# Designed miniproteins, single chains, continued (5): the designs that were tried, part 15

Each design is a single chain, and the fold is of that chain. pLDDT is the mean over its residues in the fold that is shown.

## One batch from the design tools (miniprotein)

Design m16490
Fold by ESMFold2-Fast:
Structure m16490 (fold): chain A 68 residues (1-68)
Amino acid sequence: SMTKKYIEEAKKLLETSKKNKDDSKILHDEMVRLSEIGKKSDVEAKQVAMEAGTEASKLALETDRKES
């Protein structure tokens, strides 16, 4: 299903974000996109979307710290 695919994709990106913060800017944009899609989906996708939103916030802060 689309929901299952979204959840698996979001989890992979969350894992990538935690392991490789050098790509934080690109990962930030992708996490924001996934968060917005998930917010309008079922409960499980919404939970993953909230995690993606939290990670996007962390990536934005990390990008500011590293690049500024």
Scores: mean pLDDT 66

Design m16491
Fold by ESMFold2-Fast:
Structure m16491 (fold): chain A 84 residues (1-84)
Amino acid sequence: MAEERWEQIIEDGARRLYEAEKEAIPQLSEEEGLEAAREYARDLAEGIEPGYFFPLTEEGKEIEKEIREKGKEAREEIERARRE
């Protein structure tokens, strides 16, 4: 369950980031844009500063914050479950 939730946060976040940013990155194919968004979302969820600076719109910045918050919560839940 926790592993599935973690991957869902990353995949959902990546899709939302791509949808928000795709007009700002028209030079990238949909496949390339989604790949970049997944890498960015994974770094955000892990609490790591992304190596790739995604060109964020206002909407994209809100999605970024949401991914960071959901990722942090998921990590804390996984750690608490291991203490049981």
Scores: mean pLDDT 72

Design m16492
Fold by ESMFold2-Fast:
Structure m16492 (fold): chain A 77 residues (1-77)
Amino acid sequence: MVRHELEATLYADDPVAAAERLGAEIRAEAEAAGGTAEVEITETPDGAVLTIRVRAVDPQTGEEVEVTLTVRFLRKP
């Protein structure tokens, strides 16, 4: 199993709605590819944090891959 961790910070007018939208889109894509995704959204005073853990099998190699994506959504100033 290969593990990757990715972090990003994005500005949004509505951080919670942006996190919910991105989380739902990534989960749908992972499930369509035959994988799984765990989505967690935490509200913060500055916005929201989205954590997604995706597990899938690379169809070319047969290798199991786990990706953890953490996105911090900050409200625009």
Scores: mean pLDDT 80

Design m16493
Fold by ESMFold2-Fast:
Structure m16493 (fold): chain A 98 residues (1-98)
Amino acid sequence: SAELEALKAEALERVKRMFDNPEFIEKFQKLLDEHADDVEALRAGLDSLLEEIRQRMKEKLKAEHGLTDEQADRILAPPFEELRRWADEFVARVEALG
């Protein structure tokens, strides 16, 4: 629907502003294209993608700054809590469109 396409475009614009990583943007777009009509699959895919991004950021923080797992997890918790809240709101908006 036109409403779903507008919602997908809004979400892609937001993800592009959050991440300077074309691989993550492409994975997010693919997830929207394949699963926008399956809310459970969309949610599961978003959770998996966010965890992949978090793990890559954690590894980078450990490698570049000599941080421990605990230190990296502490730094990443607030931004990823905000991202998960946004993802939950996005999935709810998709579900509301039917």
Scores: mean pLDDT 82

Design m16494
Fold by ESMFold2-Fast:
Structure m16494 (fold): chain A 97 residues (1-97)
Amino acid sequence: SIEELKAKIVELAGDKGAALVNAIESADEDAAKEIALELKPSATPELVTALNDLGLAYKAEGKLEEARVAFRVATILDPSDIDAGTEDALLLIKSFL
């Protein structure tokens, strides 16, 4: 569930976890990007996976802006994550419909 994924991200992201989840929930891209850049040196593959899963869960619920921000954070933490980058781009296109 989205709630379980948010709890996992808070655990994995440490002191910045709650702030990151709040930025994603509010679709605050600027705040989410700032927090992601702070987390990048200590980011784990498990955190990136949890963020990608959160993005997919938000997309399934029709919360496209929240999904886009979650995928953007995952991409910042791991630029080689093609799934996160692709989903962010697709959601940006859909936001113009």
Scores: mean pLDDT 77

Design m16495
Fold by ESMFold2-Fast:
Formats: C-alpha cells, sequence, structure tokens
Structure m16495 (fold): chain A 87 residues (1-87)
C-alpha cells in the first residue's frame, strides 16, 4: 500500500509538472497573439496544477490511497484539457 501510494503521488506530480509546462506554452501563445483570455486560461491551468501538487502531498501525508487515486485522475484530466487548449 505505501509503495503504491508513493508511485501514484509521484505520477500525479509528474502530470502536474507537465500541465504547468503546457500552461506556460498557452500563456506564451496568448502573449504572441495579444489574447488576454488565452493568457488567463494558461494561468488557470497553472493554478490547478499547483493545487494538484498540494493535494498529492496531502494524500501522502494522510496515507490516503483513495484520495491519491482521485488526485491522479484530476491530474490526467488537467493534462488532457491543457493539450486540447493548445490545438
Amino acid sequence: MEEELKKIVEEAKKLAEEAIRLARKLMDKGEENNDRQLILRGIGFQIRAIGIIFDADLAEKKKDLEYAKKVLKDAKELVKEAKAALE
């Protein structure tokens, strides 16, 4: 259980870091196009990704495997949304 929890937390954090990278690309694209809404959308993804990292750390501290799985699901969804926003 503890080993599975650590792997899930690490995966969620990696996905959150990927979402931050994608959010940065969105913000850069918004700046190039003078698109304030695209910049704000990128900021929103970055804030959500930081929240996922916080929640992943909280899941590990509480040793809550079910919560960690929910955080991982949220991280996967965020990366999918951020990728779609760059299309």
Scores: mean pLDDT 88

Design m16496
Fold by ESMFold2-Fast:
Structure m16496 (fold): chain A 85 residues (1-85)
Amino acid sequence: MKKVIEDLKKAIEALKEGNYEEFDKYFTKPLLYAFFLAQAGIKLPKELVDGFNEIIKILEEKGDKERAESLRLTLKVWYPDLELK
């Protein structure tokens, strides 16, 4: 889905700038999309896996370990076989 990938890219850019308000704004739809795919038993697309891994890495690099861990746990609950770095 083009719009979900575009929003994910904007979320990553906002997070790199330390703009959590814009990050939350653009991250909401990608996260909800991942949730709905999990409910439908659909494998998470590679573009979303790569984007979520980048977000987790940036959060850890910025010292936001709580948000990074919360995202990892959430994704592991939805996608038990998902490899997160």
Scores: mean pLDDT 83

Design m16497
Fold by ESMFold2-Fast:
Structure m16497 (fold): chain A 79 residues (1-79)
Amino acid sequence: YRVEVDLEGEDEFVIDEAAAFVSMLLSVLGGDYTERVSPTRYRAVATFPSREEAERFARLVERTGRGMGVRTTVRLYDD
């Protein structure tokens, strides 16, 4: 199961904080790829052994991004 995350905002410092949170989650749950696309955009890709774990990660990222005012796009694939 693959989860793709795109974070976009107007404030570079808010994106720094959101990116740090996602990177922290990936360090404990598993992550394949992270990229700071621009000062205001961050992308991450992670794979999980189960759909439940992937959905949990997606929900956490969506909730955190929304709470920080960051435009958060999360996509889940059966990969």
Scores: mean pLDDT 78

Design m16498
Fold by ESMFold2-Fast:
Structure m16498 (fold): chain A 79 residues (1-79)
Amino acid sequence: MTAEEAKKKAEELKPDRDRALALLAEIRASEEALAPEEVAEAAELVRKGNEALMYEALAKGEVTLEEVEEKWKEVEEQL
């Protein structure tokens, strides 16, 4: 995968990325117990948003796939 290709994919996934980031901020700020259905929905959005962030970071050369996957796993465990 090239940096140019990663940039294009990040742009295509930008709406999902923005939504996932907003949802993560809400979950982090609320500190309230989520219903199981909300947790599943949140996990799905976070997964899609993390994919977009991964491509953006790869395009910039700021992170590796392994680093993104590790953070993603931590977020899924905490949802």
Scores: mean pLDDT 66

Design m16499
Fold by ESMFold2-Fast:
Structure m16499 (fold): chain A 87 residues (1-87)
Amino acid sequence: SRKEELRKELLRKLEELERLLGLNPEGRAALRRAVEQSLKTASEEDLRKAIEELEKAIEYAKQLNEKPSAELSVELGLHLQRAIEHG
């Protein structure tokens, strides 16, 4: 279904973000658990919004890997939080 494809896309984006952030196994497990809990009741619209916010978080994480910045770190955190809250 479209909803199942969106869930797979979101989890793939989350895995990319986890890799870019260099999270240890405990951090990856905690983040994944938080996202999976929200995904259980998410609508198709919630999933689309979460994917958009994760894509923004990934772009900020890529920029941080090129040059550390407090402003970029704040923006990354904001978009990740919105992804978990579905916008």
Scores: mean pLDDT 77

Design m16500
Fold by ESMFold2-Fast:
Order: sequence, then C-alpha cells, then structure tokens
Structure m16500 (fold): chain A 68 residues (1-68)
Amino acid sequence: SAEEEERRSLEEQIEALRALRADPRLSPEQRALLDRVIGLLERALTASPAERRRILAEVDGLLAEIGA
C-alpha cells in the first residue's frame, strides 16, 4: 500500500540521516539541522496519516528555507 511504501521510505531516510549524524566533520549548524529533521521524521513514522503529511510539509519547508 501507499502507506507501507511511505513508511518504508521514511525508515530508510531516517537510517541514512542517523548514519550522517555520526560524522564528526559536520558543522554545528549541519548537526542541528540533521537532529531536527531526524526528530521530525521519527514523529512522522509513528503519526497518523494526516499528522504525517503535516510533519513532512514542515520538513520540506525547513529544507527549502535553508536552500537544501
């Protein structure tokens, strides 16, 4: 289902970001952004479909604001 595909995609993205988070070469700004995005995606993983869509929109807005 689309929900299962979205959940799998989120899980894969969280795993990739957690691996990046472990890089000691990250700037404080990059680390703070990564922590925030990971936290939001973790919330999206356990949220209702409606809440998940809102969280993902927040992530998209945050990344667009930073130019990423």
Scores: mean pLDDT 80

Design m16501
Fold by ESMFold2-Fast:
Structure m16501 (fold): chain A 86 residues (1-86)
Amino acid sequence: MEILVARFPSREAAQAAVEELRALGIPARLVSDTVVAADITEKSGEALRIASAHGGSMVVLDPSRLDESIRTAAKVFGVPEESLIL
């Protein structure tokens, strides 16, 4: 499982990114007003393109160290760890 976490410049940009990801069948949700988490395992290229198009500052969590990567991302993005579990 590959998880994308991205911070967007506005709530509107984050909402637009979530809607586009979901339209492609990518599981995605808002975890704060400007932070999105998405399971990009099957469609990583499309997910990265969408996030970049909306100005997202993004990280892809390491699937081999998922628990540690979730904890680190939660601290960096200022969101609860459970909000990054999809």
Scores: mean pLDDT 80

Design m16502
Fold by ESMFold2-Fast:
Structure m16502 (fold): chain A 75 residues (1-75)
Amino acid sequence: SHVVLPEEQQREGILRLLEEFGLLDRETFERAIAGDEEAIKKVEEALKKLREKVKKNPEEFQAALDRVRAEILAE
């Protein structure tokens, strides 16, 4: 279903997804949002790894995405 999430909830969703796959921690993500170049590099690496995981296991990714989205909407 199509649901518009507030910007803060969209950011939280991306972070939770990255944390669930063990690719990034919250502190690093928040530093990247603040413009820390080293943190941005770590986020780019994490997103690259997430993209590879999606290619190899699209069903697992979709299930994780649906779960994270549902958890955020329930809060």
Scores: mean pLDDT 75

Design m16503
Fold by ESMFold2-Fast:
Structure m16503 (fold): chain A 70 residues (1-70)
Amino acid sequence: MLPTDAEVLETIAAMEISLARNALKRGDKETALEHAKRIEEIAKQLRDLGNTEAADEFLSEAEKIKKEAE
């Protein structure tokens, strides 16, 4: 079974969150912010596909990452 576009985007977003969290633990705020921006773009695509619940969750995670990078 091939994953749906939404499943692919959710998988990529989860990986981006993991990478951003690891960057924050290293003090690499610039890399964390880059990953947060990618998560926001993926969340927009998920919303366009009608997966609003996943989009809201990923936007929340991106906002937490940006807050910690300040």
Scores: mean pLDDT 84

Design m16504
Fold by ESMFold2-Fast:
Structure m16504 (fold): chain A 84 residues (1-84)
Amino acid sequence: GKKYKLTLTLPGREPIEFEIPETMTITEAADKIHELTGIDPEVVAYELSRILGKAPDDVITAKELAEALSRAPPFESVTAEEVS
């Protein structure tokens, strides 16, 4: 499947870049964000579910993840770009 490069910008920090698959569950996305940022995965999952109107086990795209995270504190901006 396609891979996406996600770029996370947090206030006062260097941008964090990492690769993600084209689709994942909200729970999988929250765990990945926790691993990279230290933000509580339950908080990330809650915000993603609230913003996207989906359950934690629902599948989301890399682009939906980037858009939702850009609307969730503490992120200033989040982008997703196809790697291929």
Scores: mean pLDDT 81

Design m16505
Fold by ESMFold2-Fast:
Structure m16505 (fold): chain A 79 residues (1-79)
Amino acid sequence: GEMVSLEEFKERYESFLRAVYYQHHGAPLSDEQLEELLRKAAERYLEENNEEDTGYFDEQKLLEIVVELIRRSTPERVA
């Protein structure tokens, strides 16, 4: 798929991810939570694809990981 940097991904999908988060949790996604979600998604992407950190990610695969993380997270990240 199309390869994007984490910053390009954030710029393209920030509004979408905030909307998805609100729909699932009923609370707004903070800037800190967004950065943490993107960091976790990037780490998982590299682990699952056995790739070195080149700073670029397949847009569709990264999106799927971030959405999955949102769906499984809580607003407070408590147990």
Scores: mean pLDDT 77

Design m16506
Fold by ESMFold2-Fast:
Structure m16506 (fold): chain A 76 residues (1-76)
Amino acid sequence: SEKEQILEDIERYEKRLPESLKRAEALPDPEVVALLKEALEEAARIVREYIENDLPLEEVKERLEELQRELEERVA
């Protein structure tokens, strides 16, 4: 099911999150760290809407991809 697929993706992200945070903390620019924290908080919000309010999987993917694009643009 679509729900099962996204739950597997969330589990993979959760397993990688500690390493991602460690890499973010190693960045010399506090503005970049702040942007990463903001993006992680927004991603968590999108995922919560999926779990609690049955947000369509396709919309979840689109919102997360948009968030990733914005983060990459602002960090570049």
Scores: mean pLDDT 69

Design m16507
Fold by ESMFold2-Fast:
Structure m16507 (fold): chain A 75 residues (1-75)
Amino acid sequence: MSQEELLEKLKEAVKKEDIEEVKKILKEILSLPDLDKLRVEIELGVLMIYAAVNKKSEVAEIIEEGLKELERLHP
């Protein structure tokens, strides 16, 4: 599955507040060998804000952790 396909699935999981699916897709994105860090960082940032303003606080926290892991793996 491509980065763009995974980002679209993540967006859908966030809208559905499917915690397990969000965690699964984030792990898949972060393990991609040809990951576009800037593109993923921007998309995750947008989704984190979306989750926070829609009171999906657990999803927002999971995405924030994903952003920290992205920075750790690709400094």
Scores: mean pLDDT 84

Design m16508
Fold by ESMFold2-Fast:
Structure m16508 (fold): chain A 106 residues (1-106)
Amino acid sequence: SLEEKIKELEKKISEFQKLVDDNIARAKARRDQVRAELEKNVDGYLKALRELDPSLTDEQVEAIKEKFLAEADKLSLPELQMKTDEVKYELDRLQAEIAARKAAAA
């Protein structure tokens, strides 16, 4: 009975380890998705920013992107999601300004 209890415990530990591995994989996949969305929003923001300020060089835009994403990579998943949403908000505002300027020029 003691050996049977040990085997039952070993089986439960093995099943628990699989659950942990699956949870880690799902958490990583979710973070990768949010990170990709952040990068897309940052790229859009920098493109819009450059349309308003053509004096910004490719080197300056790339340096800003690298610095911003490096800081973002230090964030927790909830903080990364908030940062993604903040960048999207600023992007939408900047795009609205560009659209308004184009409409006024027509």
Scores: mean pLDDT 87

Design m16509
Fold by ESMFold2-Fast:
Structure m16509 (fold): chain A 67 residues (1-67)
Amino acid sequence: MKKLTVYLPTGDIKEVRKKLLEIDGVSVVSLGDNELEVYVPEEKFDEVKEIIEKNGGKILKVEDAVL
């Protein structure tokens, strides 16, 4: 799994979170008003990245995560 730190300067963080949770194996934790921690399977990384970028988000950090 990958752990993503995501920044959303504008837009609906609630809507982005909902879209990400629709992807199998993805988990999302809110870190604040404009920041999410996203856990994603490697196979779903590109799909998650597209959703974040299409909604004006920025991926600040990518780490390997073991659950």
Scores: mean pLDDT 79

Design m16510
Fold by ESMFold2-Fast:
Structure m16510 (fold): chain A 84 residues (1-84)
Amino acid sequence: SKAEGERLLEELRELLKKGLELTRQYVDETDPEKKQQLFEQLQEILKKIQEIAEQILEFDPEVVQQFIDLLAEFEKELQEILAE
């Protein structure tokens, strides 16, 4: 349904935002044990993003396009963080 597609896109937006936050923390972290914990949290977020992506592929092209646009925005933000 359209409402379900919008719900999944909202969940994806929240996960991507959290992923960027954790990536910034990971890059700035100097303690190896804390860095490992942050990496494990990032892996869990990536797993959840993958699960949402698999669900979104069953929706209308409009929802799929919004998903692609969100991933493109995430990639740009991620590259900016990693360039620091």
Scores: mean pLDDT 81

Design m16511
Fold by ESMFold2-Fast:
Structure m16511 (fold): chain A 111 residues (1-111)
Amino acid sequence: MSEISEEELLEEVEESIKELESKDVDVRVEAVQRLGVLIGYNPELVVPLAVEPLVKATKDKDKAVREAAMKVLGYIAKLKPELVVEPLKELLSDEDEEVREGARKILEEIE
């Protein structure tokens, strides 16, 4: 377990969110995965900053990014369901069937 300061944690969260806009699919996948790691260090601090970017990433043009984002949202739902239940319920009404199905599966695991 590595120690990370709140200042360093917030800087890495901000950088990861910016990397989600990269033209490189691998960079976007790594950014999603990094957000998952950062959430593990301090979910109460990081989740409120990461939920909206992760929800947006579930609608990414690349399937690998979408699947990584859904996996991280599932992780958050097990740690802090109160912080993702409402965003997940909104995704149940999404135009994309894959997004609706992903959100449904996560909600079924925490309900």
Scores: mean pLDDT 83

Design m16512
Fold by ESMFold2-Fast:
Structure m16512 (fold): chain A 81 residues (1-81)
Amino acid sequence: SAVDEFLEEVRERLEEILAIEDEEEAIRAYKELLQEVLNNPVLSPEEKIAVAIAMANELQRAKPELGAAFMALLQEAIAQA
């Protein structure tokens, strides 16, 4: 399905973000992906929130030093949606 294809793309892009050594570049890449998820018409509003939360949790687990930045961006993006 289009949903399954998009979720696999999100997963691959998260792995790419985790490979970025530069903190500012990683934060920018996450922000771009988060915006794509929240603006994707294939996902329901509930699916958008669930995916956004899952992304933030995975990134925090792998890069805890950037956890506060990821969570701040998530909170801001959800508030604007």
Scores: mean pLDDT 82

Design m16513
Fold by ESMFold2-Fast:
Structure m16513 (fold): chain A 87 residues (1-87)
Amino acid sequence: AADPAEVAEARAKIPEIAEETAKEYGLDEKELKVAKELAEAILNKDIEKFYEAAKKLIEALLEKGKMSEEEAEAALAELDAIYEKLK
């Protein structure tokens, strides 16, 4: 099992990652709202809802052409790494 300090650090990084993703990919107000809801789900210890919603957001950005296939793959890999630390 992961060290509790590493889990806390991973949780603290989730809002920062969402904000960096918003800046990098030019999220609109609706997409940014979803990203913030994802961060709140993590703070409420609902890691499964976060994982599902974050994956859907990445897929939506890819479908809208706001994210390349390579960028989506990188974002999904980072999401999987966060999920593995928080589960």
Scores: mean pLDDT 70

Design m16514
Fold by ESMFold2-Fast:
Structure m16514 (fold): chain A 71 residues (1-71)
Amino acid sequence: MKKFAVVAKDLKTGKMEIVGEFEVPDDVESATVTVTYKGIEMTVTLDNKTGKSTPGVKDGIAVYAVPVEKL
């Protein structure tokens, strides 16, 4: 099982904030997580094999998943 933090980055200010955490079972190849940041609903998709996420970007905010071990 891998533990991930969802990080929201305000692209205008550069401010980053942890907005959630989730765990992915080792047998799951990908996970999709929806978070709300400053009233904006955003989705991030994680590739569990690589530990990389496809960032969600909306209204000048980017969200991505980071392994907690790399935080």
Scores: mean pLDDT 76

Design m16515
Fold by ESMFold2-Fast:
Structure m16515 (fold): chain A 66 residues (1-66)
Amino acid sequence: STSTILQQQREQLLAQSELAKVKLAAFDQLMKDSPARGSTGLDAEYLQELVEAFELIAIQEELRLL
């Protein structure tokens, strides 16, 4: 049913959101090591993952408000 599908989607997005929060916390720690200009020494792949994490958090918040 629709309710079952929405519940499953919510569970999946919550798990992804938690992983995204961990990645953002790790990024914040790296930023603290180079505060003046935000130089991180991160590669493009890791930065792309962080962008995807922001998008997942935004989607999760939209779903939560439904």
Scores: mean pLDDT 64

Design m16516
Fold by ESMFold2-Fast:
Structure m16516 (fold): chain A 73 residues (1-73)
Amino acid sequence: MSSFARRIAEEYEKNKDDPEALKKIGEEASRYLSRLRRARAGDPEAFDEMIKEAEKENPKTAEALREVRKLRQ
């Protein structure tokens, strides 16, 4: 799973008693999941953006994403 998705889940658990923080976390997670869902549905632009961002952080993650894309579609 994406490190970003894991961080969002962790922040959600840390701030579960803070409704204002939960709202902001929910909004960020929603936008991220929307892009991820579009990429999984075969939107090449969304998936390409995910790979491009992964290349900046970790080239191995970008390589794994390309393989996942190939297997899914």
Scores: mean pLDDT 63

Design m16517
Fold by ESMFold2-Fast:
Structure m16517 (fold): chain A 63 residues (1-63)
Amino acid sequence: MSQIKEVEEQIAEVQKRIKELEKRLAEEDDEFTRGVLDVEIAVLNVVLKKLQAKLAKLKAEAA
């Protein structure tokens, strides 16, 4: 139960960070900086996918 809450909070934090970086990417005209932001967003999306998979397993075990 508590582990599900912890993972949900981590997912929310990662999603917030991704949205902020996507906003910066949309406003950025420099190609190099856009590349750096894109890599950072990609890394966070990998983390998000792993957390979502963990949450799904925890919920399946609880059901």
Scores: mean pLDDT 83

Design m16518
Fold by ESMFold2-Fast:
Structure m16518 (fold): chain A 82 residues (1-82)
Amino acid sequence: RLEAVVEALSRLPPERAAAVLGLMTDPSLLPAVRAAAASLSDPADRAAAEAVIREAERLLAEYGPLSEEEGLEVAERLRELY
């Protein structure tokens, strides 16, 4: 399971992978992140934030939320890959 999450996140830019991982460990932040994304005036920044939300929602649907410990494990493995 964690191997599959690392594989999926490794396909994203590092900054996006970190943001998605954070949302997977605390999905209760999704409404606040979505509201913040909607408030961005720069279309490129908004598109980037929306991409983070979409990726987090997809991975949460497939793998479920991560514990804090699982999140740290995934973060460590991602750092080893780059």
Scores: mean pLDDT 77

Design m16519
Fold by ESMFold2-Fast:
Structure m16519 (fold): chain A 79 residues (1-79)
Amino acid sequence: TVARVVIRGSKASAISAGMAAEMTARRLGARAEVEVKGGEAVITIEAPTREQALAAARAAIDTAKLNGGEVVEERIEER
């Protein structure tokens, strides 16, 4: 299962929020990758189950908000 979260902010806020969110997802046992460009951070989260991917994505969103990021997209796809 793959979840994608897009975070928007200033360049510095996007970097901080994106990296913190990635670390949070990884702590929950998910695979996470972050790409930051021009004030937007895209976080791709992959986990063995939908429940794990959803939990990791929600925790990542909460972490991003605490670091000044605004969450503009969340998408979850099953494989």
Scores: mean pLDDT 74

Design m16520
Fold by ESMFold2-Fast:
Structure m16520 (fold): chain A 105 residues (1-105)
Amino acid sequence: FEELANSTSVEELQEKIKAGKADKKDLWALALKATEAGDFELLREILKKLGMNDDAIDIILEKLKKYHESNPELAKAVVYQAISALTGDEEAAQIASDIIEKYLK
């Protein structure tokens, strides 16, 4: 996810989404970029497309807004936790845990 987010521009990911060619990895890569940029409106749209309900999205966005100003890496950890919760991706869970341990200890 992070490798794809680093190698692909926001514009390229949005073009894939408009063309109906975006897979779930493209959507998560765009979510990470939106989080890094502080674009919480774009992030809400992406999370909704990934199958999250509005209540879960509101909780995530509250945490992201709080962390974005103080520690952008902790904001990314919240997105990786959401990836793990929705997909069962153990790598995403490990990345989130590593970020939290690095910045909270």
Scores: mean pLDDT 72

Design m16521
Fold by ESMFold2-Fast:
Structure m16521 (fold): chain A 97 residues (1-97)
Amino acid sequence: EEIEKEIYRINLEIDRLLESVPSLTPAAFAQWFEEKAKELKEKDPRRASFYEYMARLARLQDSSPPPALTPEEKAALDKVGELLIKRDDLFYELAAK
């Protein structure tokens, strides 16, 4: 299935980025989702609530304080965060089939 192939490709890219940047912990992702939720709070409260939910899931996985990131690590975090959202969207799409 094409959706399954895309999920597989996303998983490989996420794994590669996480392997190369060990500071990308679930705690770092929790902060990233919280920042995205704050940006959207006034403009799109429904989307903001989704990001808040993702932040909560990340915190359940890792309650540690978020690490300090370099600009390069922050760019990798942004990319993995976007990939995680895309992957979840694809999982919901696959489940509907």
Scores: mean pLDDT 78

Design m16522
Fold by ESMFold2-Fast:
Structure m16522 (fold): chain A 74 residues (1-74)
Amino acid sequence: HMDELFEEANRRALEAMKKADEESQKIIENTKDEVERQRKIRELTVRAVAESLLAIGDAIDEYLKKQKEEREKL
């Protein structure tokens, strides 16, 4: 089921982005200096993109492992 892989990868990427959005709101609330706020938001954005890509990779790895285990049983 490739659909399971795509659904899981998309779900994890969306979760990472939602977490980043919540953290960005916290940065906006707690960081009064505009330059420092922009720097932190940029760093958070880069991290969120990296985490989303890693989450997609993890989902692919888990899917491939599951497929291998299912084949080994046959």
Scores: mean pLDDT 78

Design m16523
Fold by ESMFold2-Fast:
Structure m16523 (fold): chain A 94 residues (1-94)
Amino acid sequence: SLGEELVRRARQALGRADVLIDLAENYLKKGDIEKAKQLIEEARRYVDEARRIVDEMEALGLLTPEQVAQFRADIDALEKRIDELEKKLEEMES
């Protein structure tokens, strides 16, 4: 169904962002600023994709309130991790 496909795509995007954030953290620890920046930007694109899909599913009434809350929590957690990495990156470039 459309709902099952959109949930799968949103979960895939969130999973890709999570992996990219982990990689960015590792590259920052190694001092590879340029690679970390690329990975952070790619992670942001996947989080944005997941948010758009979740917004569409909510607008179409395809999610329960509990599912909406869970997706929002997952997205917010990844955005917070990206923001923390961007702050560390800014401090390392100063």
Scores: mean pLDDT 89

Design m16524
Fold by ESMFold2-Fast:
Structure m16524 (fold): chain A 92 residues (1-92)
Amino acid sequence: SPIDTDPLVVETLKEMEKLVKEAADYLKNVLHNEKAAKEVEEYGEKKIADLRKKFESGELRGTQEGVEALKKAKEDLKKYIEEVIKEAEKKA
């Protein structure tokens, strides 16, 4: 797959998966908020799948738009996770 041969795509997807796992672990095991952990996992899984689909289509491969799409996807995920954690901490 072209996605598996692009180091920037592979690394971005791995970083996004790590962000989801670390956030879900914190929410579940430290804050004891299983609902918030599930919300982060489900949102992250969907966003990672959507990003994979965009690159597998060939639309963004080797383009500046592709680089910006990877950055934006990771930043949007980080922002979502941050807001979920803030709300969970407020309730803890």
Scores: mean pLDDT 84

